# Designs tried in a protein design run: designed miniproteins, single chains, continued (2). Part 7

Each design is a single chain, and the fold is of that chain. pLDDT is the mean over its residues in the fold that is shown.

## One batch from the design tools (miniprotein)

Design m4212
Fold by ESMFold2-Fast:
Structure m4212 (fold): chain A 96 residues (1-96)
Amino acid sequence: MTPEEKERRLETLRRFLRAVAERDEEAMRRELRRLGFSEEEAEAVLAAIRALENTRTLAEEEAVLAGLSPEQRAAFARLLALYEEALQWQLEEAKK
């Protein structure tokens, strides 16, 4: 992946986190689509985030995650993997 492609993905991921913090679901859908999520996958991610929003304890979070559909779990896991990959890129650039 080119440095320009990495930077573009990092920018999209930053905009998504801002949308989550602002609870702007339309902005969340827009940024997820830019990350390559389908409309159905974007809705699955939003459903997972909404389910987690009202949890107060680790046990409640674990119960919510266990209650997610396979499609919701897969979409959410894919989003987390993109953030992990982006973090790895930032660590590599910081060293070189």
Scores: mean pLDDT 77

Design m4213
Fold by ESMFold2-Fast:
Structure m4213 (fold): chain A 68 residues (1-68)
Amino acid sequence: MAEAEVEGEPGSPEVRVTRFTIDSEEGLQAVEEALGVLRREADAGSPRAGVLAERLEKEIERWREEQK
């Protein structure tokens, strides 16, 4: 059996959890805020942040169109 306890930072785990799909206005706002952070990191040269930011942008656009 393996025993491992890991407590990350509230910012770090949230950034990874932002892979959620936008299905509500609250989700949209949360994703938009996370996108701002990821965008800054991507611009600084983080390829992982860039991929995540791109996905979030696509999700936001898709959700907005679906809401129409």
Scores: mean pLDDT 63

Design m4214
Fold by ESMFold2-Fast:
Structure m4214 (fold): chain A 60 residues (1-60)
Amino acid sequence: SPLDQVDQLYQQLKEGKLSLEEFMAQVQTLIEGSSPEEKAQIQKKLTQYSHEVHDELLAE
């Protein structure tokens, strides 16, 4: 599912296997191909992930 793909991409981002730019580009592609319900769920996941990234940036 698109949600599982977003989770996989986020894990790759966290592991340093994927850049933030590549992550966002691939997530945008998934959003464009997703149902309205899946788009809403992807946006919720991105919001959660952005909070995690913000916490890391504040630590640096």
Scores: mean pLDDT 74

Design m4215
Fold by ESMFold2-Fast:
Structure m4215 (fold): chain A 77 residues (1-77)
Amino acid sequence: SSRREALERAVARVREAVKDAPGADQAVRLVELATAHLLGLATADPAELERLLAQTPPETARKAVEVAEEVLREYFA
């Protein structure tokens, strides 16, 4: 599935972008869950997303989201 490939590319690119940042694992998981939901591959639990966001430093979360959005823009172009 091209959607699964887009998810895997987003997760891989985010992981590389935040690899040395505080809260990297939480940021990657947040993006994985949110992106899978946006692509219709899974249903994200809002409580889990809020918990992960609360555990992620704001700058790390922002970087992760920006990188994921770039991959999604390429996919939906």
Scores: mean pLDDT 86

Design m4216
Fold by ESMFold2-Fast:
Structure m4216 (fold): chain A 64 residues (1-64)
Amino acid sequence: MPGAGVLANVSEEEARKYAEEVAKRNGLPGSVVVKAPNGKEAAEKALEAAKETGKAAVGLVLPQ
């Protein structure tokens, strides 16, 4: 999905900034960041959020 992505080793603020930029570049109505403990879950949650909202969705992998 063109509005979904995954980030790791960044702050939540950086993830939100990146999601906003992705939304702007793809002409989407907004952005959302979803948090997950690993990349697979982050990708799944981001894709689901993008489909549900029509916004740019970025999955943020939290350090454990």
Scores: mean pLDDT 77

Design m4217
Fold by ESMFold2-Fast:
Structure m4217 (fold): chain A 79 residues (1-79)
Amino acid sequence: SSQLQQQIAQLKQEVDALTERIAKIAREISRLREKAMRSSPKEREEIRRKIEEKVEEMVELMQKLREKQEQIVQLEQQL
């Protein structure tokens, strides 16, 4: 079905976008951890909060990624 193929293509684009966003956040977390090693105790606490916020965002994006991947598998079984 052309409609199913279009839905799968759209979901794959969304999966790619989520994968890129997760990779970007992972790199930001890595940079913040490196900065924390060179920071004062007071600055380190602020950096820790930023890392925690980014980890929470990453977990939410990973859940959305999993859900979209499962939808792709289900739709591909209908082709």
Scores: mean pLDDT 89

Design m4218
Fold by ESMFold2-Fast:
Structure m4218 (fold): chain A 55 residues (1-55)
Amino acid sequence: DMDRRRQRSRDAAVRDLLSSSTRYRQQALSSSPDQRRLLLLRSQELLQLAQQAQR
């Protein structure tokens, strides 16, 4: 089952994306306003990629 193998790979990738998204948000809390905006944008992009990968 190729689909099962791809599904497991996607699940792992989604977890990595969610973890990275969370780390960017945590970094944003201690960053300057300009850096915070960029970090939050990156976090949001990663979250969207994770949601798309779950489809």
Scores: mean pLDDT 77

Design m4219
Fold by ESMFold2-Fast:
Structure m4219 (fold): chain A 74 residues (1-74)
Amino acid sequence: MGEKKKKEVEKLYEEMKKAIDDGDLEKARKLNREIERLIEEAKRNGDYESAKFGEEQIRKLLPDYQKLETEQSS
């Protein structure tokens, strides 16, 4: 069960990374919210392994995402 959620998070991570690289803040925000939703759902279901995986993926993108958000949210 956790493996299916991890693959979904990996797909969203790749899409979010591309959106950040392309400077598409709106798309990056939508993808970030979707990953956060999956993390929250995993935690509610006791799937802490998938939740931790999702949090690690977001953490890897966080510096570039925050830079993009700061540049476009002034």
Scores: mean pLDDT 79

Design m4220
Fold by ESMFold2-Fast:
Structure m4220 (fold): chain A 75 residues (1-75)
Amino acid sequence: MLTPEAAAASAEALREAIAALEELLEDPSLSKREVLTLAIAADLLAAAASFVGDEELERRALEVRRRALEKYEEL
């Protein structure tokens, strides 16, 4: 398990990364490749959030992944 300090720092970095993906996903000009890349990044961030034990961040990352895959199917 991560130390409490390392877990807190990791959660903060993950929160910032997930927020950035949420903002990027709102861009209507994204290509299929870019949307798929966001889905992959969100999946990796969800796994990292689960590892550090942050259920809210895991849920947010999985929601970004779901929205990205939905957008990919519409493109």
Scores: mean pLDDT 82

Design m4221
Fold by ESMFold2-Fast:
Structure m4221 (fold): chain A 93 residues (1-93)
Amino acid sequence: SELEARIAQLRAELAKTTDPLTLARIYDEISRLHYRQGNTKEAAQWYIKSVRIRESLGQLRLGEIFPLGLALIYAGDKRKGMDMMLEGMKLAE
């Protein structure tokens, strides 16, 4: 499928990429493609990889705290995901 071909292209780009922000962008795109295929758990795992890079660079946006919490739940880390969602609610008010 077209989505599978695009994922393969992005995985090839990962092999050539050392820049953290570029890695985060590619992880985000792979996540969205898996989500469009209905692969929610895989989509969540790729999204978490992207967010962890941006968090390490001090670039985690307020609007990403809720999606990160939800992604952690879908990836199987329910406690951490719920804690992140509660933190996001408090910060967003």
Scores: mean pLDDT 82

Design m4222
Fold by ESMFold2-Fast:
Structure m4222 (fold): chain A 95 residues (1-95)
Amino acid sequence: MLEELREAIERYVELRIEYEELPEEKKEELRKAAEKSFEGWEKEFKDDEEKMKELLEAVKVMAEALELVLEGKKEGKEEEGLEKARKLAEEFEAK
């Protein structure tokens, strides 16, 4: 659970860095911010497995949505990527 959450956060951060084309200094800032967020969530939810699962699922959905947008941007189909990301978010909210 915790390892999966860390990996999901790292994936989201790396995808965001690529999407926004951030310079090296900003990449390091974002990675450090993500580490602090993870430490905070670990402290708050380490004894709440249900909340940890919910958080993990949310982070995974955010990473997948961003990946769809990034793929669309690379293909010159940003609107299609955004539409796919929106549908994924709607499906997650429906659960």
Scores: mean pLDDT 77

Design m4223
Fold by ESMFold2-Fast:
Structure m4223 (fold): chain A 63 residues (1-63)
Amino acid sequence: PDTSERREEWIEKLAELIDKRFGNRPMTQEEMDALNDEVIEEFKKTNPELAKALEQAQKNADR
């Protein structure tokens, strides 16, 4: 489905960025969180509908 394809693409991009920046070294939790936020924000500009759904899902899980 379209939604799952978009989500997989986002996850793949996040993994690529992690590998590119930190592939040869351990990453701190703070760095991981910052990178995750950066990728989400960039993805939000490209695909706001999906980014909103992802954020909503995370918020619901925390409740």
Scores: mean pLDDT 68

Design m4224
Fold by ESMFold2-Fast:
Structure m4224 (fold): chain A 70 residues (1-70)
Amino acid sequence: SIEELLEIIKEIAKKLKELGGFSEEDIKEFIDKAKEYILKNPDASSEELNEELKKILEEIKEKRKKKEEE
């Protein structure tokens, strides 16, 4: 269900905040993109969501790295 997918997103966001390495802005971007994914893919499995969440995190890291290289 969408509620189960939202709970996974919330749990991962909490872990990212606790572990550090991400700003509040990065965590918000992660949550927003993850929510957009489940709204576009309401029938997605937990496995598919986890793969997309990993991709979103990698994209956020890549974006920060590009800003540092400028």
Scores: mean pLDDT 76

Design m4225
Fold by ESMFold2-Fast:
Structure m4225 (fold): chain A 70 residues (1-70)
Amino acid sequence: MQEEIDREVEEALILIRIAVTKLALSRPDVSPEQKAKATELINQAEKYLREGDLEKARELVDEAEAVIDA
């Protein structure tokens, strides 16, 4: 039960981070190149999240956030 709860929490946090990152892509200070790269990373993160690969999804979200912050 604890492992299931921890997985559900991790999945929810990744979903929230994806949503926040998508919102950040609408900012005028983000370049078209950063938007394109971050969007591709987020699309891959969503795919891995649906496949249950939370570790890979998290890594891709981390990369997308780093692209936007650069």
Scores: mean pLDDT 80

Design m4226
Fold by ESMFold2-Fast:
Formats: C-alpha cells, structure tokens, sequence
Structure m4226 (fold): chain A 74 residues (1-74)
C-alpha cells in the first residue's frame, strides 16, 4: 500500500536500513516486473544514477523509488 511505502522511505531516510537490505528490496521488486519496457526504464534509471557520482546508498534509494513508481502504476 502507499502507507507501507511511505513508512519504508521514512525508515530509509532515518538510516534504519542497511545497504544489504536496500539491495535486497531492489532485487525483490525488480523480479516482480514482467513488462520489458518497465525493465528497460529501471536499467536506464540505474545507469543515470551511477553516472551522477552518488553514493551506493543514494543510487539504491533512487532505483527503489523508480521501482515503486512503476509497481504503483499496476
């Protein structure tokens, strides 16, 4: 639900999740995407985040947000 997603991002913002937990969440949500177009959109988001010189945590947060955006659209 949207409420569960908000609570998750609040916990991320407060530093409550490890990098390993963030990566596991990304991997889990990515495995749920069945549409090839959506998979390519996530890959583009990952490549763009990597190109920005951000920390690993910041890159995972950006990718996680994109995954939830796609999945919330059904």
Amino acid sequence: SKEEIRELFDRIANGELTLEELQARVDELLSQIKNEKDIEEVKKTMAEADARGLTERQRLEIVLAKLYEILEKK
Scores: mean pLDDT 78

Design m4227
Fold by ESMFold2-Fast:
Structure m4227 (fold): chain A 70 residues (1-70)
Amino acid sequence: MAEEIAEKAIEVNEELGETSVREFYEALLKRVPALPYPEQPLTKENLAATLRSLGVSEEDIKKALENVYE
């Protein structure tokens, strides 16, 4: 599960490049429909915290979110 989420998040980064946190989250949710809704407000930090809670490594979170802006 965690590795699959990490893989999909990295794929979203490769596909979208520089993108907003909302656009990234919506694209990831399309690939991982069971993804829990992150803590409000929807910020890069709260999205990273959600991925971390699902077991995604810090290295994969960094890679996946490297082009995400708020």
Scores: mean pLDDT 79

Design m4228
Fold by ESMFold2-Fast:
Structure m4228 (fold): chain A 65 residues (1-65)
Amino acid sequence: GPALKRAIEEHARELAKAYAREKAKALGEEVLSIEVEKIDETTFKVTVKTKNGEYEFIIELPEPV
């Protein structure tokens, strides 16, 4: 139902942010901002702005079906 779809989408966004934070931390750079854009139901574009530049990651999550 609609409530379940919203919960899945919100969980996916939080996972995408967590992956982006861990990647930025592994680079040893200061994170200034993190932006998450939904491309489709399982695919997210994450842009991490750091002191030295911008990094873009495409994160694909398994469908929860």
Scores: mean pLDDT 72

Design m4229
Fold by ESMFold2-Fast:
Structure m4229 (fold): chain A 67 residues (1-67)
Amino acid sequence: MEITLEKILKILSTPEGDRLVVRLYLEGLINASGSREEVAQTILHAIYVDKNEELRKKVEELIKKLE
């Protein structure tokens, strides 16, 4: 599955996406003090640059659930 910025922004507009952001912030994986777009860019970077496979799987699951 291709994870785009737009798909991440859609997730972050849901209660499940909000819970994901809180968990990632508490684990020190993202800085959640920024805008939704900044958080989405950080998540996208963590998936494609840092190769965080656990985060990738979680994001893919949430994208599928939005259908």
Scores: mean pLDDT 75

Design m4230
Fold by ESMFold2-Fast:
Structure m4230 (fold): chain A 78 residues (1-78)
Amino acid sequence: GARTVTVVLPDGETFTLSSDNPAAVVGMELYLIGLSLDTGRSWYLEGADGRRFDSVAEAVDTAPDGAVLTLVFGEKVP
């Protein structure tokens, strides 16, 4: 009885994350932090309704079950 979300990356690759697999949620968070460091950009997840999530854990906990979330890169950080 876990909630699931699908994360869509800029290249079109998709990952399904579940609240009953916290290791995968943490792994995705670390992966996105790594992309931020490599690109010099901030990131967030955006729902189909335009709702913004600033962490993978927040998205898994608060998004509707089966939600599709798009990874968005923000402005370059110094």
Scores: mean pLDDT 78

Design m4231
Fold by ESMFold2-Fast:
Formats: C-alpha cells, sequence, structure tokens
Structure m4231 (fold): chain A 83 residues (1-83)
C-alpha cells in the first residue's frame, strides 16, 4: 500500500538524516549541501501524505522521484564517509 511505501520512505529518510547530521559535525564544509538536500526532502513529505489520500498512483510516482533523491543523498554520504 502507499501508506506502507510512505512509511518505509520516511524511515529511510530519517536514517539518512541522522547520518548527514553526524557528518555535518565532522565535515563543516559539506554542511550547507547536506542541509539543503535534507530540507528539500522534508518539504515534500506533507504533499506526499495529502497526495496519497487523493491519488495513490500519483503519490507512488512522486515517491519514486524522492527515492532517487534519497539514493543521491546516500551516495554523497558514502563519499564523504570514505574521505
Amino acid sequence: SVEEELRRFTARALELARRAYELSLRRPEARAELLARLQALSDRVPDLSELAERDPEAARRKLAELEEALRELERLLEELERE
């Protein structure tokens, strides 16, 4: 269900936010980019909840786009965590 997909997305986003926060303490030079990416993701979550109620199929498409953004953030975090 779209509710389960949204819940899984939220759990993954929270995990990445925690990692980004930890990295921002160690890597101040990356902090602005990390915060900008996290804010862009969080700003979309209220719209997703509303969209899931009125148009589940459109919500799934938007979740797919945000999942791609999560993967991009994860790649950045992995790169920063290495060096």
Scores: mean pLDDT 80

Design m4232
Fold by ESMFold2-Fast:
Formats: sequence, C-alpha cells, structure tokens
Structure m4232 (fold): chain A 94 residues (1-94)
Amino acid sequence: SEAAELARRTAAAIRELARLLEELGAEPAEVEAALALADGLERHAADPVASARLMLEAAGVPRELDEEEALELLREALRTAEGNIALYRAAKAA
C-alpha cells in the first residue's frame, strides 16, 4: 500500500531526526516526543487518516480530515522531515 509505505517512511525520517536532535543536545523530552510520534505512525501505517491525525495532535492542531487530505499531510510531513535531516546533518558536520 502506498499509504502504508508513506507512513513508514515518515516514521523512519522522524526517528532519524530524533537521533540527530539528541546528538545536537536537544532536551530528552523533545527526543522522546518525536520517537513516540514515529512509533504511533508505524502502528497506524495501514490507516492514513489515523496516522495524519496523530501528527496533527502532536502539533497541537487536531482536526478531522479525509483520506486525500491525510495522504497529502503525510507527504508534506515526509518532505519537511527529510529537509530537517539534511539541515541538521549539515549543522553537525560544521
């Protein structure tokens, strides 16, 4: 399923971000929150609406959404996570 693969890729990207944040000295609570979100996305990978809802709840902006909105939110979250990974890797390498 494209939705399940997208959710799993987003979870993996969030875990990599959590690892980089920990290496850069982020607060343990921030790292734990990111890992909890990634775990939730993996558990709900087959349900894009549930996965997207978890992301909105973590961001403090919970709302109802349909499957098309959920998939677009997951795609945007993956793009954002991959961009932040690149930024934090560059910061760590400097």
Scores: mean pLDDT 84

Design m4233
Fold by ESMFold2-Fast:
Structure m4233 (fold): chain A 72 residues (1-72)
Amino acid sequence: SAALEERLRQAFLAMSPEERARYAELVAQFKAAVEAGDVEKAVALLREIMTFLGLPEAEIDAAIAELREALA
């Protein structure tokens, strides 16, 4: 949703330079794993990204299920 997107944008802007660099690394690795078709690596990286952003476990599990479906 737009509200979630705005919250995530504000969280990113509140990050330290080191936190932003780590987030960028994780996102780049995730994109590479998706492009390579490495489903298990993509799932692990998505969980790490969403945990880093402080998202609730139920939302993380839902996103992982959606990713597995999309990459099937």
Scores: mean pLDDT 81

Design m4234
Fold by ESMFold2-Fast:
Structure m4234 (fold): chain A 61 residues (1-61)
Amino acid sequence: LSADAATAALLEVADYLLSQGASVEEVKEVVRRAARTLVAAGLVSEDDARAAYEAVVRHLE
């Protein structure tokens, strides 16, 4: 999985959760867990997962 694909997927999840009435803090927690899961599954590096998470947090702010 590319860093760009991981970022796009996490942004889609974040936008979906916001549309369902989740708070920004709840969305950040879900995205952080998802990024950790991608690393544990060997789909992205730890650095790429961190960059994707930071991009989503910036999008939410």
Scores: mean pLDDT 82

Design m4235
Fold by ESMFold2-Fast:
Structure m4235 (fold): chain A 66 residues (1-66)
Amino acid sequence: MERTKKMAEAFMEIMREVAPKLSDEALSEFMNEAAKITLQMLKENKSVDELRKKLLELAEKILAKE
């Protein structure tokens, strides 16, 4: 489905933006939590914009704890 492809692309887009800013340990944590959020958003039929917002909030939380 097109929505699934758009969600996956949004995930990859945020990963490219955030990954260089995180340590290897923080990146692992972010990837695990981001994957869970993406899967939940797919199941709940949430928008791509809502996914981007949640992933950016997660990135800010992890960066603030480094």
Scores: mean pLDDT 78

Design m4236
Fold by ESMFold2-Fast:
Structure m4236 (fold): chain A 62 residues (1-62)
Amino acid sequence: VSEEELREKMLKTIEKMVETGAYEVREIDGRKYYINVATGQEIDYSDPLGSIKEFIEKQKNA
């Protein structure tokens, strides 16, 4: 599976999770994010893989 295809699959999954209320769509600083309601994890609509990498790096540096 290519990174591009993985990104598309993740976005489709997150969109379904938004419909169930597990994720919330918010606009912050002019950009759209999917926010996990339970954990507060932010996933950038335009770069979901990059957002996940940044989250991991923050955990490492915290």
Scores: mean pLDDT 70

Design m4237
Fold by ESMFold2-Fast:
Structure m4237 (fold): chain A 68 residues (1-68)
Amino acid sequence: MEIIERIKKLIKERGKEELSAEEAFEILKEVGLSDSTALNIVMRALRKAGKPRITPKELLEALEQVLK
């Protein structure tokens, strides 16, 4: 719950409609996730997106799936 809220805040602070893989990874690292977990979430979001840009929704959906 707190992790998702913090991620939403960090995405809003960046003011972007879409994130690069690097930007998404940085956000996940800032909320205290390990490198391997953050990478897994980013890779999952990229596969879902089918493009090198990730929307906040796609990132949050991948986060929920990995943290299940």
Scores: mean pLDDT 79

Design m4238
Fold by ESMFold2-Fast:
Structure m4238 (fold): chain A 87 residues (1-87)
Amino acid sequence: SMEEDREKLRELVLEMEKLAVELAEQGKSIEEMIKAMEEYYKSKEPELSEKVRKKAREWLEFMREMAAENPEALLELIRWNVEYAEK
C-alpha cells in the first residue's frame, strides 16, 4: 500500500543517514558516506517495491548533488534528520 511504501522509504532513508553519521564520526569523507549509502540501498533493492526504489534513487541523487554543491550543508542536514527522527 502507499502507507507501507512511505514507511519503508522512511526506514530506509533513516538507516542510510545513520550509516552516514557513523562514518562521519569515524572521520570518513562525504564521498565515502555517499558511497556507503548507495551500497546499503543496493543491498536492500531486491526487497523494495518499484515505488520505493524510484523514491530512494531520487533521494540518493539529491544527496549526491548536495555533496557536490555544499558538502557541509548536506552533513548538517543528515545529522539533523538522525537527531530528530530517532524516537
Scores: mean pLDDT 85

Design m4239
Fold by ESMFold2-Fast:
Structure m4239 (fold): chain A 95 residues (1-95)
Amino acid sequence: SLDDIIEELRNARTPEELVSAMVRLLEYAYEKDSGVPPSGLLRSYFLNLAQGLVQAVLEGREDDVELQLEDLVKWLNKRGLPEAAEALRERVRRF
């Protein structure tokens, strides 16, 4: 469920856990919006997005973090997931 994904995101303690929670959120948001599961190519794209953002956080690239994070937040808000968007923003900024 969405609540389970948000809980996984809030409880992520390692870079790998944060990437995994973000990928699950992006796949959920896509399937809810499109009505179909993401393709293998799209899943790879979501993994690259999550890995890129988490790497920017680990490297202290604050401008890249804010740019990538706000793009994902806007994408989630457009898909009617404002609670997930805010959970993502808070977790990434506190990581």
Scores: mean pLDDT 89

Design m4240
Fold by ESMFold2-Fast:
Structure m4240 (fold): chain A 70 residues (1-70)
Amino acid sequence: MEELRKLAEEYEKLAERYKKGVDIAQENIDFARELGNQQQAEQAEAVKKKYQEMRDKYENLARILRELAE
C-alpha cells in the first residue's frame, strides 16, 4: 500500500507541475494578445489545453491510486 501511496504523491506533483504550465501558458496567451499576435495566442492556447488535459489525467490517476492504497 505504501508503494501505491508514493506513486499517488508523484502523480500529484506532476499534476501540480502541469497546473503551473497552464498558468504560464495563460500568461503567454495574454502577452500575445496584448501584442496583437493571434498566431502566438492560438499556439499558447493549444499548449494550455494539452497541459490542462495532462493535469486532469494525473489528478485522476493520483485519486484512483490513493483509493487503492486504502
Scores: mean pLDDT 86

Design m4241
Fold by ESMFold2-Fast:
Structure m4241 (fold): chain A 116 residues (1-116)
Amino acid sequence: ATVRRTATNTASINVSKAGDTVIATARATALSGEADVTLTVQILGNDKEERAERRARLAAGQTAAASVSAVAGSAATVTAVGTVEVEGPDTRVETQLTLTLTSGGPSSTSPVVTLE
């Protein structure tokens, strides 16, 4: 049997809490080809909205990351949203990753998502 491996990109979002500060990081990796990536990360909680955006051109095996932090205080729930857009030679993919962090809970990381 012949196994054909298609060029693949991956995305993930990680949310952690240190004291009253929430940090959200979006990452994208170009696994087998070049990709242009746009990373947007937002933290939404209480009356706080923080946003970061990064654009990068990745060679095969390279990773780009964008991070944002916000003071969430004693909020019971904070939502982090990451959007990853990847444009390769034959593929354009946008994916949105959402993680919710509950106060007193551990840090949370999304499963790695294949973007092709």
Scores: mean pLDDT 66

Design m4242
Fold by ESMFold2-Fast:
Structure m4242 (fold): chain A 94 residues (1-94)
Amino acid sequence: MSGVENLVKKYKLSEEQKKLAEEIEELLRRLDEAVRNGDVETAKRIVEELKRKVEELKKLVEEDPSLSAEQKEGIIIVADTTVQEAEKKLEELE
C-alpha cells in the first residue's frame, strides 16, 4: 500500500480529500504499469496529472479546520514524498 492509501485509514479525511486520495492511488497504479511497459509518454502524462492531484489534496488539507497542524504536516509530507517517488520512477525510465 502507498503512503497516500494509508492517509485515508489513519486520518478522518473529508469525502473530497478521500476521493482525491483514491484518484492519486489509481494514477500510481497506472504509472507502475506504464513504467513496466517502458511507455515514457504515458508515464510523463500520468506524473503531470499526479502532481496536479497532489497539489489539490495539499490545498484541501491546508484549508481543513478539522485537522491539527501536526496532521496537516504529516499528510503534506506523504503527498510530497509520493510526487518525489513518481518523478524518480519517470527519470529511471527515461
Scores: mean pLDDT 81

Design m4243
Fold by ESMFold2-Fast:
Structure m4243 (fold): chain A 62 residues (1-62)
Amino acid sequence: MKGILHSSGAGDIPAEVTIDGEDAIVKSPFLGESKGRVLKETENSIEIFLLSAQTSGVFEKE
């Protein structure tokens, strides 16, 4: 799914997220392809912990 990843250093990043259970794949022109874990999911957002960066971001769904 496509949306915007809100991260505490980089601001708002266009991203594509694929969720499989608790696992997430985040693709972005600025981050490349990153593996993450789903920390929290709501109707319109997913909080994802990025394993390589050791930080979390909030992804807003389109």
Scores: mean pLDDT 77

Design m4244
Fold by ESMFold2-Fast:
Structure m4244 (fold): chain A 62 residues (1-62)
Amino acid sequence: SSMKQQQAQNDQLIDDMLAQGLISPQAAADLRQTIDEFGMSPQEMETMVTVIRIARDSAREP
């Protein structure tokens, strides 16, 4: 059940990003569906989180 723990961690990360305003509710739903359909490793998830944060930082340029 390592897979279930990994899926729970991925869902929690998406929830945290949503709570922090890093992603929209629609983007969170799309990400959850993609992970459910195709799966995603912790490394792939971390890469995705990094990309989202970079995109947000670019949008925050003064």
Scores: mean pLDDT 72

Design m4245
Fold by ESMFold2-Fast:
Structure m4245 (fold): chain A 66 residues (1-66)
Amino acid sequence: SEIEEFKEEAEKLSLEEAIELAKKKIQELYDRYVESNGDPKILKEINEVKRFLVLLMEKAAAEEAA
């Protein structure tokens, strides 16, 4: 899927770069969601990227604490 390919590309980046990329992807998907008048498929993709962003942020915090 597009989101799985996105995750694979993000995993090749630094955590900081991956976080920024995820934020940009969420914004892009929100714009598409508004244009679609609330397509639930796009909302599902937004939620998937948001979960991925949370995991990246938690990982970054854990690495700084270690």
Scores: mean pLDDT 82

Design m4246
Fold by ESMFold2-Fast:
Parts: C-alpha cells; sequence; structure tokens
Structure m4246 (fold): chain A 92 residues (1-92)
C-alpha cells in the first residue's frame, strides 16, 4: 500500500534575483509522483518548481523575485513511511 504525504514547510526570505535550491528526499524509500511547490506569502501565488517519479530525491533550482516564499514537497510513499523531508537554501 502507498499514501500521499506532504513535507513540513520551509520558509525563506529571498532578495530579487537570488537563486534558491530546493531538495526533497525520503530516506529508505523511493519517491513516486514527487513534486515541489513554492508559495509567495505576499501574493498567495503558488508555483510548481519541479516533479519526478521513481527517484530517491528531487532537487530543483530557480531564480526568484524579492519576497517571502514557503516551500513544500508532496510524494507518494509506502504506507506508514515518514513524510518526505525538504530543504531550501539561497545559492545566488
Amino acid sequence: ATETKTSAPVTLEVEDGEKVRVTVSQPGATLTDAKITAKDLETGEEELLGSASNVPSLSVEKTFKKGTYEFTAQATVPAGAPAPTISAEVIK
């Protein structure tokens, strides 16, 4: 059996033109239908940054305009497995 799980959110304040790297992983499991989304907390606008299936991890990079962004990941994992973990960092 499998279930869809959402990561704990990560919030970053970003300066105009900064590049952010977002990585999602699930130790001990392969991610199916993994996706990473960013939400602009000023506007409420949500953007899909990337998606992948049958991977141990997914990493995406994107340049952002100035704002405060909340990053979340969602993936299908084996039933009873923990939610995927997410990290986000500014890499310029």
Scores: mean pLDDT 82

Design m4247
Fold by ESMFold2-Fast:
Structure m4247 (fold): chain A 83 residues (1-83)
Amino acid sequence: SELQAALERGRALTQSIIDYLRKKAEELEKNDPESKEALAYRFWAAVFEGRDDEAARYAEGLSKLESDPLAQKTYRAIAEDFR
């Protein structure tokens, strides 16, 4: 049906975004294993994939790498919310 076709397209688009984010993270990690940008890409990929435990771990990692106190508190709150 048209509805199922639309849902399949939506799922394919979401998967495409997840794949893109993961590939970008891997590319950045090749140059800098501690890349904050790579960790952010991994965080969003986990969020879109519904992997709350992974998202929480990446958010915790981001809070430790972030120099801005407000961003640190925000990432910690996000990590707690995904637990």
Scores: mean pLDDT 82

Design m4248
Fold by ESMFold2-Fast:
Structure m4248 (fold): chain A 71 residues (1-71)
Amino acid sequence: RAARLAEIQARRAAMAQQVADAQAVPAYLETVLGIRGPSVLRLRAQAAATIAAVAREEADVLAPELARLAA
């Protein structure tokens, strides 16, 4: 049980890191280089897709498993 909770937490941390990395590039382009346009919009769309995928996995996979571990 404890090992499985640690595994779930590690997966969530890895997903959070992927979201942060995906957002860092467009933020750098916008704030440091002043670049705005289609390329930055595509990178932000990719970040939004990653966030949506993480939310779906939490709702459909991780939340039911956490409920089973609590039982």
Scores: mean pLDDT 72

